# Ledger of designs, part 81: designed miniproteins, single chains

Each design is a single chain, and the fold is of that chain. pLDDT is the mean over its residues in the fold that is shown.

## One batch from the design tools (miniprotein)

Design m2807
Fold by ESMFold2-Fast:
Structure m2807 (fold): chain A 100 residues (1-100)
Amino acid sequence: SLSETQKQALKLIDEIIKATEGFLENYLDMKKLGLEKIIPNPLSLNEIKEKVKKGELKSMDEVKTLISTMAGQLFLAFPKDSKEVEVALKAIEVVENAKF
């Protein structure tokens, strides 16, 4: 069974998916887009979700840090007025407004 931290983290990720209308989940994988040459070790929301499911992240702060790191990578890789930066800002807003 999942720990309470894993359940809370998956709920946070689900709220990000909803707020970004599935764009981060379905379309934004920087490795699949060939951006590894610009961004070292690019993160996807799906990779973070899998780390949570496998128990590789020990705290909510670690989950929030990885989401913020992913958003920062999107700010570096994409133009300021892009959809990618828009969804990165929404992801940060969801993390900042999380109660746990």
Scores: mean pLDDT 85

Design m2808
Fold by ESMFold2-Fast:
Structure m2808 (fold): chain A 60 residues (1-60)
Amino acid sequence: SAMIDEIIEAAKAGDYERAGRLYLEAVERGEDPRAINAALEAEGIDLEKVERGAVRVVLA
């Protein structure tokens, strides 16, 4: 998925707020959160950092 690839790229760049925003957009568009989480874990990305980024976006 192009959306999952963008989340991975943002997280690898250290932009966890962008990664979190893209994560929320992907889920809203019908992506399975389990599939996104599995792809992020396969790339060695810290899911907790992406989740914290998403929380910051929601609370802004």
Scores: mean pLDDT 83

Design m2809
Fold by ESMFold2-Fast:
Structure m2809 (fold): chain A 55 residues (1-55)
Amino acid sequence: MTAYELYGLALGYWRRGEYDKAREAFAEARKLKPPSSEPPTPEELEQIRRGMEVE
C-alpha cells in the first residue's frame, strides 16, 4: 500500500469504529510518508479515498 492509501484505510477504519486499526494504519502511513510541505496530488487524494472504501 502507498502512504496515502494507508491514510485512507485508517479513515475507513475510523468510520467503521475500528479505532485500534485506524491508529496503527495512521502510524504506518506516517512512516512511509516523511514530513512534507507539498500538498497531496489529485492521484494521491484518490488513493486516500480508495483506501477508505476497503472497509
Scores: mean pLDDT 69

Design m2810
Fold by ESMFold2-Fast:
Structure m2810 (fold): chain A 89 residues (1-89)
Amino acid sequence: SADDLAAALIARLDATIAALRAQRARTTDPAVRAALDWTIAQLERLRAQVRALAGSDLSDEQKIFELEVLEGLALIVLGVTELILKRLS
């Protein structure tokens, strides 16, 4: 269901944000910290959008479509982060 998909995506975002926060806490490089802070902020924004979508009056079909878009955006954010971190190394 749309609710199951939203719950699964929120759980994955929460786990990813927690891992990034732990990485940020171990990092002393200001540029790496800035990149991680940007990524965390983007994922927290997407998490809020997933929560808002789950609580909306939209049909399950529309919710599933929009949840898939939000999952895709999360993957793009993570891909951009990987490229930034490679350029900082």
Scores: mean pLDDT 90

Design m2811
Fold by ESMFold2-Fast:
Structure m2811 (fold): chain A 74 residues (1-74)
Amino acid sequence: SLEERGRRLIEELQRLADEAEAKGDTVTANIARALIDYLQAVLDDPSATDEQKERVLRDVEATLAGLRAEIAAA
């Protein structure tokens, strides 16, 4: 389900934010937290279509992959 996918993605973003903060990368931590807030807002929006939610999930997943690569390189 979209809710299950969103929950998993939020958990991964929370882990990334914690890892980034532990390394002193407050910029990446803040970006991850902003993505959590954005994703939660879209998933909780009753006017958002499943197609819109699916698109947002894909966009956030792609951004998460990029942020993970940056953290791994640091």
Scores: mean pLDDT 84

Design m2812
Fold by ESMFold2-Fast:
Structure m2812 (fold): chain A 79 residues (1-79)
Amino acid sequence: MEERIRELEERIEELKELLKKNKDKIPVTTYIGLLLRLIGLLFELELLRSEPEEELERRLAEIERELREIEEEIEELIE
């Protein structure tokens, strides 16, 4: 479980770097909004470290879904 949290944290950091590299291609308000969403997910992942095992699976799935939506939005903006 900890390994999955670490992988998601790494993906979020990669997306933050991708946003920074493409800052000039993204409207400032959209850029800030996406960064705040990614920071929010990092906060949620940190909270998961204190959750019971039964809730971890459900919450990880929710975070993975939100992260996929953010990834798709970034890809559309950069392309």
Scores: mean pLDDT 81

Design m2813
Fold by ESMFold2-Fast:
Formats: structure tokens, C-alpha cells, sequence
Structure m2813 (fold): chain A 79 residues (1-79)
């Protein structure tokens, strides 16, 4: 599992490096989550759900399977 997550993280990083639009959207989504957390502090579970949501949104928009897999892992980790 941990090794599989590490491989997915590397694929996500590579996708972000190769696609400027994806990287910009990822940064924007990450900043939105950080802003919400600063205004009303999330539980660890809520942080995981918010991250899973934007990974899924990016997977749909850019048709990236690795982002969909990351969303599933994040969703399962909070159960």
C-alpha cells in the first residue's frame, strides 16, 4: 500500500510538471482547501475529504487515472 501510494505520488508529480494548466488548477484547489481550514479548522477526516474531492475533480477535468486513484486512497484512509 505505502509503496503503491509512493508510485502514485510520483505519477501525480510528473503530471503536474508536464501540464501547466493542471498544476495551476491544483495549486488553486490546494489554496482553497487551506483557506477553508484557516477560517474553520478541519478535522483530519474533513481535510482528507476535501483533498479527495479536488483530486476527483481534476481527474474528471483532465482525464487522469492517477488522480482518480489518489482520490480513492484518500477516501478509504478516512474510514
Amino acid sequence: MEEEVKELVEKVKEALEKNEELREEFIKKSEEVAKKNAENPFSEKETGLEQAKFYRELAEKFKLEEFEKMAKILEEAIK
Scores: mean pLDDT 75

Design m2814
Fold by ESMFold2-Fast:
Parts: sequence; C-alpha cells; structure tokens
Structure m2814 (fold): chain A 69 residues (1-69)
Amino acid sequence: EEKLREILSKYDFSEEEVETIIELANGDEKRARAIAVFLKETNIKVSDIKEELKGKSREEIGEILAKYR
C-alpha cells in the first residue's frame, strides 16, 4: 500500500485521487500503474473515471482501460 502511494505521487495526484486509484486497483501495483498511466494519457480526472467504473466488474474495468491504451 505505501509503495503504491509512492508510485502514484510521481504522477501529481492528490491524496484523495491516490486513495481512489488504490481502491480501484484493489492493491494490485500493475493495475494501479495502468490506471495512473491511463489517466495521465487521456487527461481524464479520477473523479470522472470513478463514476464511469462504478458498478462495473473487474473484467469490465480492464476492458474499459484497454480501449484507451
């Protein structure tokens, strides 16, 4: 968890954004990095993606992120 916070801090996210990414990644470092890169590449705000991913399965989340990579 601490390691994920350090990694995400390099992307200039707020503490709230970092916590949201960690929650969406379910503690998975690779998934957290993928979400961070996706947000920076697409310039989408964490709040926007959280709403888009709300109620989606983990498989659906992966498919959504893959479309933008």
Scores: mean pLDDT 70

Design m2815
Fold by ESMFold2-Fast:
Structure m2815 (fold): chain A 69 residues (1-69)
Amino acid sequence: SSSRQRRIELLKRYKEGSLRQLELLRRQLAELEAKGAPQSRIDSVQRAIAMLEQTIASLDAQIAAYEAS
């Protein structure tokens, strides 16, 4: 249905945004490590990356469920 296709499109756009944010955080992590930043700051960015990876996995599962319907 049109409503299901719209939902899939919105989830895919949210995933695209999350992937861009993940790329930004990974670049930030690399810069912090290269500069010898405090471990607490590195740990904070690593936690943010892990949370985004979980969000992306959840979005993938949701998209797959809608596409299988």
Scores: mean pLDDT 90

Design m2816
Fold by ESMFold2-Fast:
Order: C-alpha cells, then sequence, then structure tokens
Structure m2816 (fold): chain A 70 residues (1-70)
C-alpha cells in the first residue's frame, strides 16, 4: 500500500464513520472500489472487516498502518 492510497482511504472512511460510527464489510468494499489498492491489500482489509463484522476508525487505521509498513 502507498501513502497516497492510505490517505485517500482514510479520508473516505472518516466521512462514512462520522455518519454511521462504523464500517460494515459492504461499506468498506464500496470505499475500496474508489481507491486503486492491490488485490492483496484489498483482500486483507475485507477479511478483517468480515471477521469482526464491523471496523471502527481506530481498527481501520491500525490495519492501514500494518499494510503501509509491509
Amino acid sequence: MTAEQATALGRLARERIAEKGVLTPEELRELLDQVPLSEEDRAVLLAAAEKRGTLTGDELERLVLQLLLS
């Protein structure tokens, strides 16, 4: 994941989370369609959301940082 992709995803996620408090896997999938992530990075984020049922802003930020450092 690039810093530009992380910034774009963070901006879109903050807008959705400010409105609804959390991201569902379906909402995350919609946001990921707007950011040109690799298939591998996309799969990791979606799998985490599906496993948890929802992602908070803090959980998404932690996952994005892990992918950025990989």
Scores: mean pLDDT 81

Design m2817
Fold by ESMFold2-Fast:
Structure m2817 (fold): chain A 77 residues (1-77)
Amino acid sequence: MDLLDKVSQLVAELAKATGTSEENRLLIVKLANAILKGDVETAKKYVEELGKRGGLSPEETQRFVEKAEEIAKEAAA
């Protein structure tokens, strides 16, 4: 799976978990852009914001943070 496939899968899973309001869609776009730039800290912040808005548990949010961090680090390498 290439980098774009990994980002696509992550954003699809987040959209399913948090819902697809206009505001959440914009956050997902910003998240994908941060991941593709290798901006780990910004990607983590957008996942945390999506988790809060989507009503995810801390444990669910942390799993998505870890996935976004891994993919963003791969993009930075």
Scores: mean pLDDT 81

Design m2818
Fold by ESMFold2-Fast:
Structure m2818 (fold): chain A 77 residues (1-77)
Amino acid sequence: MSEEEFEAEVYIALTLIALSVAGKPELADRAIKVLEKMIKEGKLDEAREFGDRVIKALSAGNFEEAKKIIDEAEKKL
């Protein structure tokens, strides 16, 4: 994998861990699918930004913002 692809895979893992710990497996599945699609389409910078935004919202305990970020990303893909 390229270094950028490796970074994106790390964001997938971190997002999954954060959402699973929060007890939101449905949101975890949706976030992972968005990240995988971004990586597959070569949108590595967008995948990185998406992962950062989701993790930041979850770290703040803001599930409404995390869901909004996922919903917006799904509409673009």
Scores: mean pLDDT 76

Design m2819
Fold by ESMFold2-Fast:
Structure m2819 (fold): chain A 85 residues (1-85)
Amino acid sequence: SMAEIEKLIGLLKDSMVWVARQALDPAEYARLVARIETLPNTLDGLRQALALMREAAGRLRDPRMQQLVLRYLEELERLLAELEA
């Protein structure tokens, strides 16, 4: 149902916020999370949140952390594609 999809998207956004907290400097994290949390719990909102996370990942200085975050985002992008089917 739509309500179940909205709940799932909320949980996925929460997981992104948690990953960002581990990966980013506090100031960068604060700016990113404010933008993600204003997005609606819709498929379009999830797509926009993923784009914001990829932009932030591109600015990471640690190549190992960047690879881990990008792998995480690729898994979420596959889930988004399945939800859009």
Scores: mean pLDDT 87

Design m2820
Fold by ESMFold2-Fast:
Structure m2820 (fold): chain A 74 residues (1-74)
Amino acid sequence: GLDKINELKKKLQELQKQLLKTSANPAKIIGHVLTALGHLFEAELLIKKGNLDGAIEILENAIDELESFIKEVK
């Protein structure tokens, strides 16, 4: 439900903050930030259509992708 979506959005925002603190190439950082923003936009469209499960799936996938990149730059 909406509580789970809000939890996932908060986690994604914390990962974006963590990414900005890495010493990775700025172009790579901005690329991953833009990709995460795209997933947030898709999740918001799904919420407006009443597809909360689809929104949760998109946000979980975005979190997994961003966590994987953060691991890669270490």
Scores: mean pLDDT 78

Design m2821
Fold by ESMFold2-Fast:
Structure m2821 (fold): chain A 70 residues (1-70)
Amino acid sequence: SAREELLKRIEKAVDEHTKYMAEKYGLTEEEVQWVRDFLKKLAFEPPSGEEIRAFNEKLEQWVEEAKKRG
């Protein structure tokens, strides 16, 4: 009940955010799926500072690659 509702809310929020990122930054479907999986994990487990840095570095690289495509 409450847990199932929370899961659906998290799934919807992650889906909306990843759609926004794909449209705004020109990310590939594979890159969007990676971000989606990372954000879903994040909702249930607090990230370490190292994981946050790695995530930011990866996103910055993908955004720069997307810029080079257009």
Scores: mean pLDDT 77

Design m2822
Fold by ESMFold2-Fast:
Structure m2822 (fold): chain A 65 residues (1-65)
Amino acid sequence: SMKELQEKLEKAKELAKEYGFEIVKSTGYHIKVRVKVDSPEARKKAEELKKKLYELGALAVIEEE
């Protein structure tokens, strides 16, 4: 249902915030997260976030700056 999908997206948004990344856009089907990749560690965190978002059933697009 749309409500169930929205709840998953809200959990995903909170997870991205815990990682310290900016959420540029979220829709009923995906989340776009903006990441300042100024180090290998930042990139690794972005990949970890993407995997965790996948486990929540959310599609994630990472935009690197």
Scores: mean pLDDT 70

Design m2823
Fold by ESMFold2-Fast:
Structure m2823 (fold): chain A 80 residues (1-80)
Amino acid sequence: SDEELTREARLALEDAKEGGKLAKEGKENGDGVKYTSGAIRAIGAAVQGRLLLEKGATGEARRLAEEAIRTAEELAGAKG
């Protein structure tokens, strides 16, 4: 199950990075649709990261989940 949690955490981190970048680009370029889509994706990634921590993610899975939450907050300003 640790491999499953690690895989889910990697996906959450990828979503956080992509969503955060889209939100930042949308804000900088005045693209409200891009901003909103990116922000929603980043917020979803932060929520998934927290759920993985609540499921008892440890080691690499925990580290990646925490990184996903931080990445979403830094790039999109998401506080879910």
Scores: mean pLDDT 82

Design m2824
Fold by ESMFold2-Fast:
Structure m2824 (fold): chain A 117 residues (1-117)
Amino acid sequence: SDSLVASLEGFVAEDPDDALAWRLLGLELEAVGDLERAREAFLRALALDPNLPGLSVARAYRALEAGDLDTAEAHARRALEQRPDSPLAYLLLGRVAAARGDEEEAARWFALARELA
């Protein structure tokens, strides 16, 4: 909910080093469809605590940035297994497919992400 987003933004403003709070903010931003801010929150959480569970989407983004498409896909699929309603996981699978040159598979994943956002 937008009110929960506002509350979590208040928490991370008071304690910007709370990796759990950033992860919770990422989850709520993704749930309300703010995928860009959700991605940023998950990446902040991973930077603060590299061992924090529930950050498979952030690990997939890191692997994608490094050009490791197989690792990016593995983390994106893990995120989807944990949360089948994650539009970020579908966006990641679409970006991996596009990077491999499979435009038809990429389009399918992007369509699924849009339906959930």
Scores: mean pLDDT 90

Design m2825
Fold by ESMFold2-Fast:
Structure m2825 (fold): chain A 91 residues (1-91)
Amino acid sequence: SAAAEAVRAALKRAFEAADAGDLEALEAAGRELVEAVRRTEDLETLEAALLALAALVAALRSAGDEEAAAIAARTAAEVARILDEALAALA
C-alpha cells in the first residue's frame, strides 16, 4: 500500500539522517513518519515502525548521541500513541 511504502521511506530517511548526524533531517523524517503512520490502518506496519524507532533510539543512546536519541524518542512516542488509538478503536 502507498501508506506502508511512505512509512518505510520515512523510516529509511530517519535512519540515514541519524547516521549522518543531521538533526534537522531527523526531525523532518520524524514528522513525515508520523504523517505516514496516521494514514495507515495496518497494525503490522505501525508495530514494525515502532520497533524500528525503538531500535534507533537504543542505538543512538549507546553511541552517546543524546540529542538525536531524544528526537527519535519523541517520534516513537507519537507512533506509540497512534498505535494505542488504533488498538482502542478495535475494542
Scores: mean pLDDT 86

Design m2826
Fold by ESMFold2-Fast:
Structure m2826 (fold): chain A 91 residues (1-91)
Amino acid sequence: MEEEGKELYEKGLELYEKGEYEEAVKKFNEAAKKFAEAGNFEKAAEAATNGLLAAAKYFEKKGDLELAAAARAAAAGVPAAFERLKKAAEE
């Protein structure tokens, strides 16, 4: 599970660097699911954040600035949400 997540995450980064943002979103979302299934919520949050940032680039490329702004706002919230859940579980 975690090795699969790592491979998907690396593929997402490669696609993002090539400007293939739609495919990058798919790979980052798959990586986030695999990391979460493995119990690695830190990497799951990182993958989910990068997926939302890739979605923002995709919408910017399509000219949808409103959806791009929404995706960026969602990306900013992912690490904080996972940190709060982790802290609550440790209490």
Scores: mean pLDDT 79

Design m2827
Fold by ESMFold2-Fast:
Structure m2827 (fold): chain A 104 residues (1-104)
Amino acid sequence: NLEEVLKKIEELIELGEKGASLEELYKVTKEALELAGDNEELIRMIFGALWTALLMRFGTLEEAYKAFKEIVDRLEKEGVLNELQKKIAEERLKEIEELIEKYK
């Protein structure tokens, strides 16, 4: 499980570097979260990688945050996120919001 999740993390970073679509980032994030299940460490690593990929793709905190929220909202709407994954995603959104406020 760890090796498969690490491969998906690598794919997310590569997609960010290449300026891939939100659809592609969404797909890989979904696949990674399905592999992670209830493993808190893996879930945190996946959302961390997604955030890094979005920063690389968009270059600004505000644009990366908007994209991150769009992906999380879609994952939630499609029923992909379990309760632990929802909690970690919400924590990450709050952390990013605080970071944006700090650098306004």
Scores: mean pLDDT 87

Design m2828
Fold by ESMFold2-Fast:
Structure m2828 (fold): chain A 99 residues (1-99)
Amino acid sequence: MLRDEEEAALKAAEVTAAREREEKGEEFLEAARRGIERAVTKLGLSEEAGRRALERIEREREEFEKRAEELGKKLREILKESEESLEIMREVADKIEEE
């Protein structure tokens, strides 16, 4: 349904902003637009759903930007935990090879 496609486009905008905005030093709306464009072109969402998602983000920008920032913080914590886990696994592998 169009509503489900709109929500999917909104989610793509939030995830793209959370992941890429700080790394690229870009404005929230730039990252959000790119996320929506990717959802329309790569996931086959309707252009109408993408347009509606962008209109909602522009109207409720502060709320969506806050959600993206909170998601970004969670993603950074997960990445840090993943890096620590990889380091532990490498240390274990090295000890096995030294035996």
Scores: mean pLDDT 74

Design m2829
Fold by ESMFold2-Fast:
Structure m2829 (fold): chain A 56 residues (1-56)
Amino acid sequence: DDPSAERLARLQELNRIVSEMTKDASPDERAKISQQVADMVRAGYSPEEIREKLKK
């Protein structure tokens, strides 16, 4: 039993959301979104918050 499992699950979900959000985006847009996601993850944002920001 280790809480790191939750961390991995959240990272996996973030990657999935980013991939879906950027599916129709240009390479430039994908790079920008990826950097913003990394910044938010570093700041401690939750996947839900990141998803909301990426969507809008």
Scores: mean pLDDT 73

Design m2830
Fold by ESMFold2-Fast:
Structure m2830 (fold): chain A 67 residues (1-67)
Amino acid sequence: MLVTPSEEELKELQERIKRLAELGEKAGVPVPVIVGHILRAIGHLIEGDMEAAKKTLEEAEKEIEKH
């Protein structure tokens, strides 16, 4: 059975996604690259892997900061 994320976890993911988009825009990262990271995280979420989704967003933020 796929795990349904809690309201709290969904809000946390939304905040992280917004933060990632803002960081990417500030850093001048191309929009398709930012969207690619977000889609990977959503892919994990659809598969029910909330921890992998969060980790993917965290890694994307670090990658954007290094750009």
Scores: mean pLDDT 74

Design m2831
Fold by ESMFold2-Fast:
Structure m2831 (fold): chain A 64 residues (1-64)
Amino acid sequence: AGRRVRVTALEDLKAVGSPVLELKKGDSLTGTVLREGSGSLVLQLDEDGRIVRLDKSKVEVTPL
């Protein structure tokens, strides 16, 4: 079981997934962390269940 988080974009970025999700500065996503690396976060989104990979330097991660 992964932890539940809110992710907020600190700048415009692309979340790598199928399809790619474009985020604008200030956009927020909620989901479950599946994997966390030194520079990346893999998140399963609550909205549609899709899996995306985010650059950790471009987002703020807040526990839910």
Scores: mean pLDDT 82

Design m2832
Fold by ESMFold2-Fast:
Structure m2832 (fold): chain A 98 residues (1-98)
Amino acid sequence: MAAQPPYSVDQTIALLQAAGLTLGGTSSLGPDFLDSDNNLIVSLNTTNGAIGLAPSTIGASSDSDITAGQILTANINGQNIRIRVISTQPNTIIAYII
């Protein structure tokens, strides 16, 4: 069951901020979260609370080894965060924080 009330997005924002990320800007894809060196780490979908992150956050060189429904640990700005994979795209993992 997808977390879809406003609390799911707010909870995701709070978790990303607790990991030390800051809001860098907004795009049509949603807000981008940056590390202290101004690198884009996570993009947030404000409609459903899903996050987009690079395969390198889970130690993968590509998304070919990653499947939908998989539960993984992502290293986000030095913090280990559990995620459930929704889908993969080239150079992007789409997931919920769990």
Scores: mean pLDDT 71

Design m2833
Fold by ESMFold2-Fast:
Structure m2833 (fold): chain A 77 residues (1-77)
Amino acid sequence: MLTTEQILEQSALQAAKELGLPKSKIWSEEVLKKAIPVAEQRLIDENGLTPAQAASRITAELLRIIGDQTAKELGLA
């Protein structure tokens, strides 16, 4: 069973490839718009979560990932 982080990252990487975007853009709005529904559906199907639970977990993980990415861009981490 994959973690929420792994599912979201895999979905974002796949969406970026389909959109022809580089890996540096995997957390862009265009990629996330495509990746989030796929990741939510995978959490429901593979991990047995409700739609509300899947959305909550994706939101929490996305905030963590975006926070880490912003910190790196600002030279903090």
Scores: mean pLDDT 79

Design m2834
Fold by ESMFold2-Fast:
Structure m2834 (fold): chain A 100 residues (1-100)
Amino acid sequence: LRKEIAELLEKVIKILKEILEKTKNEQMKKAIEEVIKYAEEVLEKVKEGKATIEELRETVYKLYLTVLSAYKFGEISEEEYEELLELIKKIEELVKKLEA
């Protein structure tokens, strides 16, 4: 579970970094940078077995909000939005399994 969460987080972070390079809106750049930084910090904790369920849920929430905002600001395509949502949803389902 934790290894799968780490792999999915790495994929999301990679896509967000690619989006960041193309992002033109300054507020969206800052929001994407902040969520990447948070996700990278949580990823390190996941790899060390130290991430809490609360930190993982907070990460999922922040990712959903940032991705939705990026889509609404026209910074990402519908295809990029759908891909990110699917990856985030998979992380959320794995986090729910960790709670059991």
Scores: mean pLDDT 84

Design m2835
Fold by ESMFold2-Fast:
Structure m2835 (fold): chain A 99 residues (1-99)
Amino acid sequence: SLLDRLQQQADDALAAAQDELRASQQLLSDPSSTVSQLSQQRNRSISAEFQMGLVEQGGARLGELLGDRGEALRQQSADAKAALAQSAQQLEQRAQQLS
C-alpha cells in the first residue's frame, strides 16, 4: 500500500542515519583518524541531522494516516537527530584536539 511504501522510505532514512552514527563512532574510536576525516564526518552528521528533521516533520503531517506508526516514527527520528547532533559535537571536539 502507499502507507507501507512511505513507512519503508522513512525506515530507509532512519537506517541511513544509523549508518552515519556508526561511521562517526568508528572515527572517534580510531586514534589514527585525521582532522580532515573527522571534519568530513561532522559535515555528514549535520546533513543527516537535517534529513532527520524533515522525517520528523513528515511524520507529524502524516500522523493521522499512520496512527501509532507515525508517532513511533516521529520519536525515532527525534532520537536519531539528537544522537547525530551529539556525534557532530564529539567529532568537532576531537578535530580541535588534533589541530
Scores: mean pLDDT 83

Design m2836
Fold by ESMFold2-Fast:
Structure m2836 (fold): chain A 69 residues (1-69)
Amino acid sequence: SLRDDLEALADADGRVRIGDAVPVIVRHTGAPESEVLEGLLAVADESGETVRVEDALRVAEEIKKRAGV
């Protein structure tokens, strides 16, 4: 599942690097990389490098909702 894939990439703080999360979310949603990247950057930490698993899951669900799924 998307959750399992993201949790497998997460660090000890429950955060995934954006570069690792983008291809996983693209595979699960079918959305363009640019849309996924933009969504993840909006919820990234101050460094812009990592997102929480829960935030990445919410971004993926919002993308699917906008696509009319």
Scores: mean pLDDT 83

Design m2837
Fold by ESMFold2-Fast:
Structure m2837 (fold): chain A 70 residues (1-70)
Amino acid sequence: SDEEIRKIAGEAVEDLLFHGKLRESSPAYPYQEEIEKIAGETVRAWREGRAGPEELLAAQERIAEFLRKK
């Protein structure tokens, strides 16, 4: 469902933000490289104070869009 996909996308951003990698138990784990290409720069920018919550939310939505195409 779209709700489940958005939840997975949010967890992916959280995993990258706090652990630098996706959890192996995530349905998104097989797509880790693609997800890092989508959100990695935004997560790094947030850590450096160059991006805010709106940019993290936008990255989460881009991950959700990517996952919907699978």
Scores: mean pLDDT 84

Design m2838
Fold by ESMFold2-Fast:
Structure m2838 (fold): chain A 100 residues (1-100)
Amino acid sequence: MTAEEKKEYIIELVKKYIETLKKVKELQPEKTKEYLKSFAEKLLKMMEEVAKDPNMSPEQIKELFKEIKKLLEELKKTLSKEEQEIVDETLKKMEEIVKK
């Protein structure tokens, strides 16, 4: 898998998780926070793997983070204050991973 293919795969995976979160919020709103935390953990693990990949340049990792941040900032507009705090903490942790 090329660096570009890996980036595209991760972005599509994030989009799928966001769509699932929207369905959870509609059908079982009490489970939204739990699902969001699970999504955050998976996303942080993916970013750690990407940061350790010798085939990905620092610039490619930063561009991936920038695209994920845009998706999460858009998601954040639909969330409660408590759920927004989970997103903000996740973005902060991802930025720390990307900065090495």
Scores: mean pLDDT 82

Design m2839
Fold by ESMFold2-Fast:
Structure m2839 (fold): chain A 86 residues (1-86)
Amino acid sequence: SEAQEAVQNPTGYAFAMAVAAALETSDPRAGAAARTIAEELAAGASLEEALAKAVEETGVSRATAEREARLVVAAAKAGAEIEEFV
């Protein structure tokens, strides 16, 4: 999947984890959910599996996990794109 490919790129993963860390400073549970999503996608889990685990581990709503997943994937894609063009 595009989400897995972006997060499995080393620069993509770094950008995803940076966003998770920034979120954790303001909202610890949302940041933890974003971190779990990035880690699961990097490990080869599907987006649905990553979302389910984030909800289970952090107690955020499914809607919050989906929002954090969109941020994580967007950050990962931006990082992967930079690495490809430089």
Scores: mean pLDDT 84

Design m2840
Fold by ESMFold2-Fast:
Structure m2840 (fold): chain A 64 residues (1-64)
Amino acid sequence: VDLSTPTADFLKSLQLPPDLVSQVPMKTVQELFEASGALLLSLPGVDQKTVEKIAAALKKLTGS
């Protein structure tokens, strides 16, 4: 996977609920990376653990 991967596919791989995935407005992993942190925490149904899980997975993608 890379930064052009669809956000929905990436989030689904993290075992996040479909309703949460559909509420994320970022279309690509790059957009999700740029919006990681405070903006993600502002989304309905996103808690601190979800943000940390997404951030860790994004760091793993950009570090590999």
Scores: mean pLDDT 73

Design m2841
Fold by ESMFold2-Fast:
Structure m2841 (fold): chain A 104 residues (1-104)
Amino acid sequence: ALDPRAPPELEVPAGFEIVDSRTEETEAVDADGRRLRRIVRYVIGVKYDPERNEYIAAVIGLLVEYDEDAGERRTVGADYIIKPVSLEEAKKIADEVFEKLKAA
């Protein structure tokens, strides 16, 4: 439906507000001469739970590879974490997710 060359859109669960995001794009050529574009992205969403009087953070990360010659996109890695943590802790989790996905 969307342009396969565009960075992947990441959705947070209903009731969460996106407060931070990071995207990195790199180009690679495989052993067969195929041109690949690797996109790593995360978003951080937060929600306040009034019944528990706590903040809940959602960290969603994705690694996709786009094949420039075939016009095809594939998901290489994904991570989806929801925890009752502060924004500061959620940012640490997101950075760890991002580096892990970049290493895949």
Scores: mean pLDDT 78

